Designed miniproteins, single chains, continued (4). Designs and how they scored, part 5

Each design is a single chain, and the fold is of that chain. pLDDT is the mean over its residues in the fold that is shown.

## One batch from the design tools (miniprotein)

Design m12143
Fold by ESMFold2-Fast:
Structure m12143 (fold): chain A 92 residues (1-92)
Amino acid sequence: AAPITPKLAELTEETLPEDETLRRLLEEGPQALAETTPEELEALRAVTRGLAYLVSKRYGVEAPPESASAREHLLWVAEVLGADEALIEAFR
């Protein structure tokens, strides 16, 4: 498994919002996703859109549209940050 923690630490110092649930989902991978409710993922929708915008700006890749779901934004962020394949599949 390729941990995304080094990329998250770098972004957290500069641009990442201080959302513990989002950070845990991106750092801890599939196990954290298994413990996350659909309601918690929807509550993160604005935060995941903001994170996608910041990641898009930092890595020079186009973010998903605002009409995309919170899961689609989080999946895209996970893929750009190089998250483990199991984490990526958990959001599909």
Scores: mean pLDDT 59

Design m12144
Fold by ESMFold2-Fast:
Structure m12144 (fold): chain A 58 residues (1-58)
Amino acid sequence: SSARDLAQRIADRARAEGRSSVSVSLSGTDEADLQAEAQAIRDASAAAGISATVSISV
């Protein structure tokens, strides 16, 4: 899915830049979609050994 692709790119870029952590802010009107994106980012980051902090604003 596009959310998984975006999450993977975030994790890959953080790793390529030698970062061990990433902070992501998600905003929108659909909380369920934002939660799904946040989960994808957490999963991809964990798989890459990166600590992710995700904040959601609805």
Scores: mean pLDDT 79

Design m12145
Fold by ESMFold2-Fast:
Structure m12145 (fold): chain A 91 residues (1-91)
Amino acid sequence: DPEKKEEELKKAMEEDEKKRAEAAKTANAEQLQTLEEAESMQKAAPHLRKAAELLKNGAPPEEVREHLLKALELTKDPEVQEYLQKLLENL
């Protein structure tokens, strides 16, 4: 029956479209998160550079800590957050 085949094909196409739309939403969310993490790192970078400069020049730990905490507040990268937390603990 050609009508049954057409109905099955339409149903398969609708299911495929729904799966593709859901995959696109998930991919867009992950892509947006990656872009937000990258943008957050651009904001954190000046504070990280300042902390490194202060450490090199033998500045008081409190001044270094201030810039590391600001970088930690600005970054959305979990790996960088963990690294900065460990660095703060060793000050």
Scores: mean pLDDT 78

Design m12146
Fold by ESMFold2-Fast:
Structure m12146 (fold): chain A 69 residues (1-69)
Amino acid sequence: EQEKTQALAEGLRKLAEEFPEDREILTGYAGLVAVSSFEKALEYAEEAAEQTSEETSKRIRELIEEVLK
């Protein structure tokens, strides 16, 4: 659980480096994800996907799928 939550947070931070246009949103949500339960972390990751560009959103959804399995 904590391992998966940390993987989500780290993934969002890496996406922030790859997509500087969405960096502020991604780093903000990465911080929230890092200190949340896994269930809340998934919720925050979905919110991040909704608030970022189409390209970034797609990558966030892929990250969520990877972490869930």
Scores: mean pLDDT 83

Design m12147
Fold by ESMFold2-Fast:
Structure m12147 (fold): chain A 91 residues (1-91)
Amino acid sequence: SEAEREAQELGEELERLLAEGAPQAEIDAVADRLFRYQARRYSARYGVPEQWALDVLRQIWAALQAGDFEAALEIHLRAREAIFGEKFEAE
């Protein structure tokens, strides 16, 4: 519950900064904190390396910031296949 609250607060802060047109450095700092939290959660839940999950989230964010939504979707889909494939192979 405490961890879920922190993630929610980071998400709300990110949305606020984006809506206000805050400096990119501030937006990126909050996004990185949220991604670190999500990477730990994905690592714990799916057994993938935390650093790999973090790198994937950062790549998706970079693509979204560049306006390349197709690249962001492709990275997301490949990451999902890797997570499910690794879990399936581990059986």
Scores: mean pLDDT 78

Design m12148
Fold by ESMFold2-Fast:
Structure m12148 (fold): chain A 94 residues (1-94)
Amino acid sequence: MSKEELLEEILSSYSPYDTITHKMAEVFLSDDEIVEFLLKHQDLGPSLWVDAGLVYAHKKGLSQREIGEMIGVSQSTVSRRLREAKRILEALGY
């Protein structure tokens, strides 16, 4: 799967009104290391790729504030999404 195919699958899997998830996908797919990580974890499926990308970006050393600035959302929004993403991925054994 190419980077462009990853983006199309994510965008088709979320509501066009979920602007935060769409912006997260665009930002994370601009980072080659995050793209490489997602290509290794295609088994997660498009509904979890944005959550996986968020967790990986934070593990790479990006602060919640920096991620918020990149996406155009508050640090509080990133904190809530990251906490939920970690919970989901841990439940799946990641």
Scores: mean pLDDT 77

Design m12149
Fold by ESMFold2-Fast:
Structure m12149 (fold): chain A 91 residues (1-91)
Amino acid sequence: SKLPPGTTGYVRVRFTRLDRDGVPLEIEVEMEGVADADGKTYTVTLSVRTYRDGELVHEYSETWESDVQVEDVAESLAKILNGEIVKRTVK
């Protein structure tokens, strides 16, 4: 089911990758989606933060239009990245 216009969805997925030297990197992916006035699309903002030894070493953000609910993306994203869903919210 699609969200009502103005509904906000949020998901955070955390996963670990090894860098070129075999050092673990902790990566957090946050997605926030807001249902558009048409009720068919969502404005999605993605934020990716990479940590090495607890220090932020890389940050990336992007915004786009999507026809997929952020809640539905959470499970697929965690599966693809072999990560853990640490937060999921729909309002």
Scores: mean pLDDT 73

Design m12150
Fold by ESMFold2-Fast:
Parts: C-alpha cells; structure tokens; sequence
Structure m12150 (fold): chain A 65 residues (1-65)
C-alpha cells in the first residue's frame, strides 16, 4: 500500500544518513513523524514499529551533530 511504499523510500534514504546535512535530516525526520502519525491512526502495529525505529535513528544522528 501507499504507506508501505513511503516507508521503503524513507528506509532507502536512511542508508545514506552519514552523507546527510542537518537540514536533510530534519526534513527526513518530519516525513518519518508524519508516517508514524498516520500509522497510529490506522493502528498498523508493524508500520508504527518500523517508523518509530527510523525516527529514533534520525534523532540519534541529529543529537550527534
């Protein structure tokens, strides 16, 4: 579905997290948080878990900048 496709695109972008600027990381964080919000509204546990994991990875990277 559309949200799964969005998750896969976000995961692919995260493979290059070491090459990202702070601005790119913040944009990616906003997209992941939007996906997480939608996943929670749909009560899709798998999507909630994966989006939460991506959000945590981005937060760790932003904290270490």
Amino acid sequence: GELVDRLEKLEKRLEKITEMTEEELKDLANEVLELLSLAKKLKNDNLIQKASELANLILEKLTNL
Scores: mean pLDDT 82

Design m12151
Fold by ESMFold2-Fast:
Order: sequence, then structure tokens, then C-alpha cells
Structure m12151 (fold): chain A 70 residues (1-70)
Amino acid sequence: SREEKLIERVKKQVEELKASGNPEVIRIADDVEEAIERYKKAPDSEKGIWLAVIASLLAGGQVLLDLEKA
């Protein structure tokens, strides 16, 4: 399903964040995993909120990795 494919894609991004070796980025990856579980349990009316949280956390993790490389 579309939802399963989306979650699988997010999980791959979480794996990349965990592979960074950066403790702050790994913490964000853990927060994304918690947000995925909240998304799964949420009523349909609230699933969009948890998708926004997941997207924001993933973006924050990438920003931290980019700052480390600068």
C-alpha cells in the first residue's frame, strides 16, 4: 500500500541517519522511529500531523550532518 511504501522509505532514511555515527543525529533517528509508531496508532484525522513531525525531524537530521561537513 501507499502507507507501507512511505513508512519503508522513512525507515531507510532512519538507517542512513543512524549510520552517520553522530550521536545527535542518531537521537533524531530514534525520535523519528517514535513518531512512526505514533503515526501508526493515530486516528486518520491526526496522521497528517505525525507525517509533518517525521518530515521536520528528518530535515533537522540532514541539517546537522551538513553543518558537521562544513
Scores: mean pLDDT 83

Design m12152
Fold by ESMFold2-Fast:
Structure m12152 (fold): chain A 82 residues (1-82)
Amino acid sequence: MEGEIRLAMAQMHLAVLRSSPVLDPEEVRRLAERAAELLEKVDERYHEQAAETLEGLARIAEEAGLLELAEELREKAEELRE
């Protein structure tokens, strides 16, 4: 139950970033870091959806020029799929 809420909140942060017409790097960093923190504590049954969400956040981070953050998010996605 708590893991489901964390996943939904992280997916909401990604949806907000995807709906934004302009990517402010500071806003992207803040929302992506918050979403990644939420996804670190999801149950195993949500790991695939969490990894997909992290990959989406990494793509947005890369588009915003946050290349190091994008790599960190991709690494976290791979860890969840292992």
Scores: mean pLDDT 81

Design m12153
Fold by ESMFold2-Fast:
Structure m12153 (fold): chain A 55 residues (1-55)
Amino acid sequence: ASALEAATALLVKESGASREVAEEAARRGQDEVGPDASLGEVTAAGARVLKERGI
């Protein structure tokens, strides 16, 4: 919950994506790395998802 919200905010700041798009990317990232992953791991995975979508 809080890690997902923090990762979403970081992705918005870094990529300029909308909060909704960043939240989807963070959620997919968390699914890839697991529910106990660190904020850095979730954020990095979410950034990869955004990059694959051309954002």
Scores: mean pLDDT 78

Design m12154
Fold by ESMFold2-Fast:
Structure m12154 (fold): chain A 72 residues (1-72)
Amino acid sequence: SGGVRRMQGLALKTTTGLANELDSLDSAKGQQVLDMGKEGKSQKTIDEILKKTNEAVDYGEAAKAALKQQQA
């Protein structure tokens, strides 16, 4: 339901306030990861590139959750 999602979104909106500017960027990053996979890059190489990109951002579990959501 929309109401429940809004409540949960608010609790993380400070965390995802940064992540929302990054979320538009994250969709491009996610596409880049998919493209690298299609190009035959190893998952290890893709993961290294992703980690380099996210090194400045300490949201760990949230980043993993977002990646999982894209891969689901």
Scores: mean pLDDT 51

Design m12155
Fold by ESMFold2-Fast:
Structure m12155 (fold): chain A 81 residues (1-81)
Amino acid sequence: SSELEELREKAKTLPPEVRKMVLALIDMAEEYEAQGLLEAAKVLLETARKVIEAKSLEEAKRITNEGLRRALALVRAAEEA
């Protein structure tokens, strides 16, 4: 996906710790897409875009944690359906 490639390229300009978070979010989104968990994947990609725009490592961690909680809630809802 050109969107995934764009996000990976933007991640290269980030501090190492923030770059690692963005790449992990993208990798998880690809896994969820492969499993048919499309809404969870979208939340993770949206979260990755917000992390790229974060002004500090602390903000990046907060955004990442919130995005992961939202994605996990969607995965759990899909499992119970």
Scores: mean pLDDT 85

Design m12156
Fold by ESMFold2-Fast:
Structure m12156 (fold): chain A 87 residues (1-87)
Amino acid sequence: NPEEEERKKRQEEIQKEGEELKEGFELAREYLERGDNEKAIEVLKSKMRTSTSELFNPQGQRQVVALWFDYKTDETEELSVPLPPVV
């Protein structure tokens, strides 16, 4: 059944993307913990482009926020990385 095969491939792609997003999220968190905000932002933009947005904190500083939804645990994880001021 071609329709069933296509649904199975889509399911496998979603699972693979979820694992890649988790690895990217964990790597970005590691860089942030080291104080390497630039590399953390780079990883988030490369691995989590669709789940990454820029916003302002209460102090008016720009930050990059990434959200990752874990389909296995039904939980959402959030990571915020401050951007350097625009000169």
Scores: mean pLDDT 69

Design m12157
Fold by ESMFold2-Fast:
Structure m12157 (fold): chain A 65 residues (1-65)
Amino acid sequence: MAEKAGKAAVEAAKAGDATAAASGMWEMRQHGLADPEAARRGVEAAQAGDAAAATKYAEEALKSA
C-alpha cells in the first residue's frame, strides 16, 4: 500500500499536481516506508508549487524506504 502511495505521489508531482503529491507523501510517512526528512521536504515543495523539487524529494523518500 505505501509503495503504491509513493508511486502515486511521484506521478502527481511530475504532472504538477502538488496537492495529490503531498497527500501521497503523507501516506508514505504514515506507513513508515519513507525517509521522514525527504518526505517532509517533498510535501513542503509540492504545497509551494515547486513540482521539480517535489518530484526529487518524493523519489528520494520512496528510494530510501
Scores: mean pLDDT 69

Design m12158
Fold by ESMFold2-Fast:
Structure m12158 (fold): chain A 78 residues (1-78)
Amino acid sequence: LVERALELVEEAARLAEEAGVSTKGLVEALRAAPTPREQLTLVEIALKELKEQDQSDPNLQRAIELLEEAARLLREAA
């Protein structure tokens, strides 16, 4: 669950950067977080930030979808 969630976050970060939104340090912060609950908090913060951007970009839409799935997996792991 946690490993799959991290894979989804890495792909979401790549897509967000393609859309011009910096997610620098998110993946590193997630790997440094000691519990799935703390990782979930970081993903929820990132989701809020991305949802405030212009969602007409398909890369941002996909990044949001991937982060929502990552959040779901982290809730199951917590």
Scores: mean pLDDT 77

Design m12159
Fold by ESMFold2-Fast:
Structure m12159 (fold): chain A 103 residues (1-103)
Amino acid sequence: KTAALLDNLAANRRKKGLLRQQIDKMMREQKIKLEQVYTQRNIMLSAIDERRGSIEEKHAGEELILNQQWEIEELRKEIQKADNELKAVEDEENRTLQELNSL
C-alpha cells in the first residue's frame, strides 16, 4: 500500500498547486479591480470639483462603482472558497503523511 499512499500524496500536491495558482490569480484580479474603483472614484471627484457632467453622468459613474464593488465582493467569496478547499486538501495530505509514517 506504500505505492498507493505515494500516489495520493502526489495527487494532493498537484491539487494544492492548482488551488494556490487559482488563489494567486483571483488575488491579482481583486487588486486590479480595487485600483479601477479608486481610479473611477478619483475621476468622479475631479468632475464634481470642476462642475463637469450632468446628473445622468454622475448616476452612471456611481452605478459603475457599485458594479465594480459587487465584482470585488464576488472575487472575495471565490478566494475564500478556494482557501477552504486548499485547507481540506492540506488535511488530506497530513492524514496521508501520518499513514505513510506509520509504515
Scores: mean pLDDT 76

Design m12160
Fold by ESMFold2-Fast:
Structure m12160 (fold): chain A 76 residues (1-76)
Amino acid sequence: MKFEELKEKALEKLRAGDLEGAAELMREIHALPEVTEEELQEILEELQKVGEERLKELLEAGDPEVLEALKQPRGE
């Protein structure tokens, strides 16, 4: 199924440290009409298990407003 394939690829990219690729896949999953809120929740839970630091960086890469909310310099 498309959803399962994208989910697995996103997790693998996150583990490999490819935050940009993981962010793109997450956006594609959100764009799928067949994806429910429950399925999105499952992906978020799996991403959290991979690593909170990785998940935080993934969210920052996808939404620059997060950087302003944290008021921290990014990766000096």
Scores: mean pLDDT 62

Design m12161
Fold by ESMFold2-Fast:
Structure m12161 (fold): chain A 80 residues (1-80)
Amino acid sequence: MSKKYKIVGKLNKDEAVKKLEEAGYEILETENGFIASKDGVELEVDLKTKTATISASGNIDLDEVRKELEKILGVKLVPL
């Protein structure tokens, strides 16, 4: 399952990447942002469009993943 969100707030890429790595995410930097992966969860951030896509396999609770990512990123993720 995947769901797309609008990023609301100021996102500092370098600080976001550091916090995600501290939380156990593996980071792959992209031209316009980054991809963060952990335990069957993938977060793709596009800083040009200010969007985030959360993808998860199986029975992972996307709402709990979203809440945790909002804390890490210091932003709100509003469903598109």
Scores: mean pLDDT 83

Design m12162
Fold by ESMFold2-Fast:
Formats: C-alpha cells, sequence, structure tokens
Structure m12162 (fold): chain A 66 residues (1-66)
C-alpha cells in the first residue's frame, strides 16, 4: 500500500539522519584528538626552545667569566 511505502521512506530518512548525527559525533572526536596532538606538539616545541635558550644563556655567562 502507498501508506506502507511512505512509512518506509520516513524510516529510511530517520535512519539517515541518525547516521549523519553519529558521523558528526565521530568527526568531533577526531577533531578533539587532532587538537590534543597539536597542543602537545606545540608545548614540546616551546619547551625545547626554552631549554636551548637557557643553555645558550648559561654558556654565554661561562664565556664571560673566563
Amino acid sequence: SEQQQRLQQRRQQLEQAKQDLDQGAQDLTQLEQQYSQQSQWQAQSYAQLKQQSEEGAKNSQEMLDK
């Protein structure tokens, strides 16, 4: 019957909408993981630059003390 076909089409539309929401949730999780990785990489890079800068200052002071 036409009524059953309409109900089946609406069910497919609802299933599609649910899949789109589930995909959006997965995309958000991936974005959060990428943000976390990027934040860690930036923090590590800054820590290395700071350490190198501090070592450079110490070495310069040692040269001045000679």
Scores: mean pLDDT 82

Design m12163
Fold by ESMFold2-Fast:
Structure m12163 (fold): chain A 99 residues (1-99)
Amino acid sequence: VDEKEVAEALVLILQAIGNLAMEKGDYEGAVKTYEKAIKLAEEVLGKDSPTVAEAYLNLGKAYYKLGDKETAKSYFEKAKRVGTPEIKAEAEKLLKEIE
């Protein structure tokens, strides 16, 4: 197991913690946790990693719940840029819902 494999596991754990915060309605806690996931993923996996794209999508959802539509839109656009086809499709759908 190398540094990248450990970082990928930690990013997934951070995303799971962020998702739990979202379910509890702790949107501020979710933002902080997803931002940690993005920072780790960018530093170890690179900015074009699909893992980074998923974290951008989740962070955008958290900002939308906080009422910050402009920040949410920005993160959905970032997720669309580097995401897998599935992440791109979800980001496109969310961008249309925000208008």
Scores: mean pLDDT 83

Design m12164
Fold by ESMFold2-Fast:
Structure m12164 (fold): chain A 103 residues (1-103)
Amino acid sequence: SELIKEMEKLALETLKAYLAEEYEKAAENGEKLLKLLEPYLEEILEKSDETGQKIIRYFYENFEKLSTKQKATGGAQVAAIFLRIVLGKSEEEIEELLEKLRE
């Protein structure tokens, strides 16, 4: 439960930073999310469609070779897949959670 909340927070922070074009911050939060999700990678892939699986696999396999903007983009895509597919959150729920992250 606590770990899931931390994953959700990192996913939301990655997505928020990406939408704000704060690519370095999105890349850093995306990397942290990636590391937390690694033990659950097989379960996430099983729940994802073919497009989602390709995105996740490419990001994990190529992370170190990606530019900051590519890391930010990939991080945001993985964050969106996690929130929507794994946690089952609607687009409306994600928008509400992103709004709550405004300081």
Scores: mean pLDDT 83

Design m12165
Fold by ESMFold2-Fast:
Structure m12165 (fold): chain A 63 residues (1-63)
Amino acid sequence: KAQEVAQAILDASKTLDPEQLKLYIRTLGREAGLSDEEVEEVVKAYETQGPEAAAQLLKQKIE
């Protein structure tokens, strides 16, 4: 499941604009059971380091 969620972010980054991608990341994180604090950490990773960093952090938090 963690691998699938991480891959979904990477795939979405190819088609969604940055605003839509941030919304998608928040939705995936909440559905995966992350806290609001954890979701915002993933969004910040995307904003500062890009979608690969966000995908890796989300995977780590789910595992």
Scores: mean pLDDT 81

Design m12166
Fold by ESMFold2-Fast:
Structure m12166 (fold): chain A 78 residues (1-78)
Amino acid sequence: NYENKLKYGKFLLLTGNYDDAIKEFKEVIENGPSELKDAALFYLGAAYDNKALTDKANEIFAKLKKEFPNSPYLKYIP
């Protein structure tokens, strides 16, 4: 269930388990329904940013802006 994977990824992100969070978010983006992709891209970018992987974070946020130009998550991009 990709909704549960997204929720688990968010939990991992909040607890500082960034690499495991990245894995869960990538699975949602690659294999999950489109309705979950903007949230998964946002949290993937946030996970990279928390790891100080600025170039990777910016790449993911650029993808979010391009694929989901009206996403409510866009206002939270640093």
Scores: mean pLDDT 88

Design m12167
Fold by ESMFold2-Fast:
Structure m12167 (fold): chain A 90 residues (1-90)
Amino acid sequence: MNKELAEKYGKLAKEYEEKYKVALEAFTTPGAPQELRDEAYELVRPYLEPVRAELEARGEDPRLAWQRVLELLKKKAEEAKAKAEEAKAA
């Protein structure tokens, strides 16, 4: 068992899950408080720029960047969780 990798990926999984939950609530809840939306934008901002650039390069609507970031965060959380479980089994 690789305890260091299990702890590292476990922590990353929790961080991505928390970012995903905040962003999901802010962007999908009708009437979400502006403070929650502002917090979500700050949390996802580092991911928004690369996603927006990719959408623009493909001629897609850059306003869809937030949906792509939600998918990315969910995927990163699932991948980190899977790696944490693999490290525990090793």
Scores: mean pLDDT 77

Design m12168
Fold by ESMFold2-Fast:
Structure m12168 (fold): chain A 107 residues (1-107)
Amino acid sequence: SAAAEAALRAGEEAVKGGLKAVQGATSSLGASYASGGAIAGVGGLAGALIAERQGSPERAGEAGEEAEDGGEAAYHGAEVSGDKEGKEAGEKGREEGRRGAEEARAA
């Protein structure tokens, strides 16, 4: 479904942003936010895959919300480390996760 595809992409972007932010982080706080983003992004990816295979709009919505949270955490970690690419990836993850959740609710 479009919602599951959006959640999957959002999870991928959140993981990417979180990993880049961890690599660039100069503080424990930044590393913590980035790590949270990567973990939540992985959850979003797994949830989206499960939703796609099971045809579950409820799970697709949950995966989108999880990916949105992951993207936001990755953005904050990247902001602390000054990683522009990580910020962009985190923002895309947040935006696409939100979109996936909205599409799942509309379905």
Scores: mean pLDDT 81

Design m12169
Fold by ESMFold2-Fast:
Structure m12169 (fold): chain A 87 residues (1-87)
Amino acid sequence: MQQKIDQLRKQAEQQRAAFRDSLSKSLSYGNQSLINQHRSQYSDSFRKESQAFQEQYQALQQQADQLGQQYKELEQQLQQLEQQYQS
């Protein structure tokens, strides 16, 4: 039982780290997207970069959402196993 709990904890920690990394990248992308929108008012070259950036930003947001859901599921599994493991 303990080994299974430890395995799920390690998996949840890895998923949480991946989720936080994706969130951090998504937030960085969001801030850069706003900067790119502002710059695109003043430069044609930035408009093209902004389009590619928006596509990558959407992909990162989707990845972060999926990782967040997986992390929640792993936490629920951990709680169930910890409740079953009384001592």
Scores: mean pLDDT 67

Design m12170
Fold by ESMFold2-Fast:
Structure m12170 (fold): chain A 83 residues (1-83)
Amino acid sequence: MPLVELTPNAPPEAREQLEKADEAFRKGDVVEGLRYAEKALELTPPENRREVAEAMVDVALATPTLSEIERVLAAAGIMGMVP
C-alpha cells in the first residue's frame, strides 16, 4: 500500500517527501529513502511523528526490492528519528 495512504495526518509538504521516500526504497536506495523520511518527519507536527514513522517502517519492511537486512536498517533508522 502506498505510504501516503497510510499517513493521513501528514501535512501536504511532508506527503511529498513521503512519496520520494517510498520511491527511493522501491529503487533499493536505503540512504536516499532515509533522507526523505527524515525530511517528512521534520515537516510533520510532533504529535503525529510517531504515527507517520510507524507507517514508514511498515512500508519499508514490506518493500520487496530491499533485502532483509536493508529493511531492518531502514526500520531502525526511521524509528531513531522520533523521540
Scores: mean pLDDT 79

Design m12171
Fold by ESMFold2-Fast:
Structure m12171 (fold): chain A 100 residues (1-100)
Amino acid sequence: SKDDLLSLLQDAISRLQQLLQKAKEQGDTETAKLRQEAIDFLQGALDLLQQTDDPETIKRVAKNVVLHATFFRDQALKLGDTETAKLLDDLISKLQQLLS
C-alpha cells in the first residue's frame, strides 16, 4: 500500500541520516557523500509519493526506488560500506514484496 511505501522510505531515510552523521564524525568523506546522495534520492521519492494517490504512479515510483537503491547498494559495497549496503538490501527486499 501507499502507507507501507511511505513508512519504508521514512524508516530508510531516518537510518541513513544516522549513518551519515557517523561517517561525518569519522571523517569518511566518500561514505558521507554516498549516504547523502541516497538520502536526497529517497526524500525526492517520498515527496512524489505524498503528492499522488494514483496506483500506477505509486508503482512506478516504487520500481524507480528499487533501481536507484540497487545502484547505491552496489556503490556502498565498493566503498566497504556494509552498513549502508545492508540497509538498502532490506529496503529493496521489502519494496519487491510490495510490488509482487
Scores: mean pLDDT 90

Design m12172
Fold by ESMFold2-Fast:
Formats: C-alpha cells, sequence, structure tokens
Structure m12172 (fold): chain A 117 residues (1-117)
C-alpha cells in the first residue's frame, strides 16, 4: 500500500516539476485521530475525514492556507488507519497544479483503486 502511494506521489511530483511547479509531497499511514487532526491543522474538513473512515471511501480535499495550496488525499485502509498523501504547492501555482491533476486524473483514480484492493 505505502509503496503504491509513494509511486503515485513521485509521478505527481515529476509532472509538477516538468510544468515548473515547486512541489512538496508527504506520504504517511495515519490513525483516524491523526488524520482528523491533520485536516483540522490545515483548515480542511475534519468531519469529512471521519465520514471517509466510516464509509471506507477515499477523500480528496483542497485547502488554501496563507501562501500555500494543499491537496490532502485520504485512503482508508481499515476503520482505524488510512494512507494519507499531502501535496503542498505555492498558492501562485494553484491553477497550473490543478491542470496537472486534471491531466493525471485517470492515473490518480487507477492508483486509488489499487490502494483499496
Amino acid sequence: ALDVARELAQELEAAAKAAGIPVSTDVRILTKDEAVELARSLGADPEAVREAFERGEPLMQFVEKGDEFHLLLVVPLDEERALVIEITVPKEHRDAFLDVLAALSDRIREAVEKLRA
């Protein structure tokens, strides 16, 4: 699971760098409480994270915090743990980064489905 997520993060980083976007990625396995707290700390929706765990469904959140734009991808592995990918870009590169995500949307969906299997 973690290796598949790191592979996806590396693909997203490579595409962003090729587009001239400074990008930072972090891939972790977090407990439900840790994932909820991460969402709260970023100004994302912590209740949506709780619901994702309860339903066993992946969640993607976009958050603007100061001069940063964050993508938070939460893929529940069980009722207590999730794989979490956090991607941070400067807010000035937000639209270019969203274009990169759109271009890779099929690949992201494929990787998320593989993580859920």
Scores: mean pLDDT 84

Design m12173
Fold by ESMFold2-Fast:
Structure m12173 (fold): chain A 88 residues (1-88)
Amino acid sequence: MSKETALREFEIVEERLPEIRELVERALTEDLSAPELVGVILLVVGDIISLEEALKHLEGEEKKRAEELIEELREMLERLMERMRERQ
């Protein structure tokens, strides 16, 4: 991945973050079906993977911001995984 591609992928995830936050909040507060909850989990995991790959090519402030986004997404993922366990 090039540094330019990494920056673009980071920006895409950052722009999508409000939508992801809303989907996660709904998954945690609404009685979603198991397939719907899995769908939200997969979206969050995909964004984490994309940002972790981008981190290898980012520097300075962009790297710090990407690390902060990964941490937020990982916290969301933990909450979603806890919700999945509660339904078993």
Scores: mean pLDDT 82

Design m12174
Fold by ESMFold2-Fast:
Structure m12174 (fold): chain A 80 residues (1-80)
Amino acid sequence: SMEGTIRLVRWTALLAALEFALKYNDEEELRQALRGIEEMVKELEKTDPEFAQKVRKALELPLEEMIKALREIYLEWAKS
C-alpha cells in the first residue's frame, strides 16, 4: 500500500540519520532523528502496538546498540 511504502521510506531515512549521527558525532542530527522515531512510534501505537513497544525498548539503549536493535526490528517488520 502507499501508506506502507511511505512508512518504509520514513523508517529507512530515520535509521540512516541515526547512523550518520553516530559516525559524525552529530548531536543535532541525533536529536532530530530520535524525535522523528518518537513521532512514528506514537502513530504506530494505535495500529501496530507490538512494533511500537519493540521500538520504545530499543530507544532506551545506548546509540550503537539502539541502531542495531532498530535495524533488526525494521527487517522483521519489512518481511511482514
Scores: mean pLDDT 80

Design m12175
Fold by ESMFold2-Fast:
Structure m12175 (fold): chain A 56 residues (1-56)
Amino acid sequence: MKEKEIEFLEKSLKVTDELIAKLRERADQMTPADRARLEALEKGKEFLKKQIEKLK
């Protein structure tokens, strides 16, 4: 079952990367709230990467 969990987490990382990319497209007009969301997404991405590494 760990393999299926890893696959799910990897898909979650891809979705998170897409959300980060969309926010960064608006960097010139990014509000403080958008920056906080971007930071939270980046921290979430690092958390997911560490979780995947622990499962392997």
Scores: mean pLDDT 79

Design m12176
Fold by ESMFold2-Fast:
Structure m12176 (fold): chain A 61 residues (1-61)
Amino acid sequence: MEEEKLKEKAKELEILAEAWEGLARMGEWVARLDPSAEPTAEKARKLSEEYRKKAEELRKK
């Protein structure tokens, strides 16, 4: 029961991580044309990593 809820939550976090990873890649592309976009791309990549880590933690519980 709780394990099922945790699996659902982990899947949701993975989807969010994939979305932020996509935004990070797009930001990196923009940064190649305009270096001032680098901080934004870096922040999106960091958020993607954080969501993936949270999903992994939930899967271990």
Scores: mean pLDDT 78

Design m12177
Fold by ESMFold2-Fast:
Structure m12177 (fold): chain A 61 residues (1-61)
Amino acid sequence: MPSLEQQELALRQATLRRFAAANAEIEADTSLSPEEKAARKQEVAAELGRELTRRLAELRA
């Protein structure tokens, strides 16, 4: 099994990839205003941050 450290790194990298993909989709969405794009990016960042924190806590339990 991968170590706790390796699993933590994998989770962080997966979260970073998901955030990058979400940001790219938001930027590509021509139906959104600049303000709506900024708001959605903040929501995605907050949600992924909370999810990462929960998953890291589960990993250490």
Scores: mean pLDDT 82

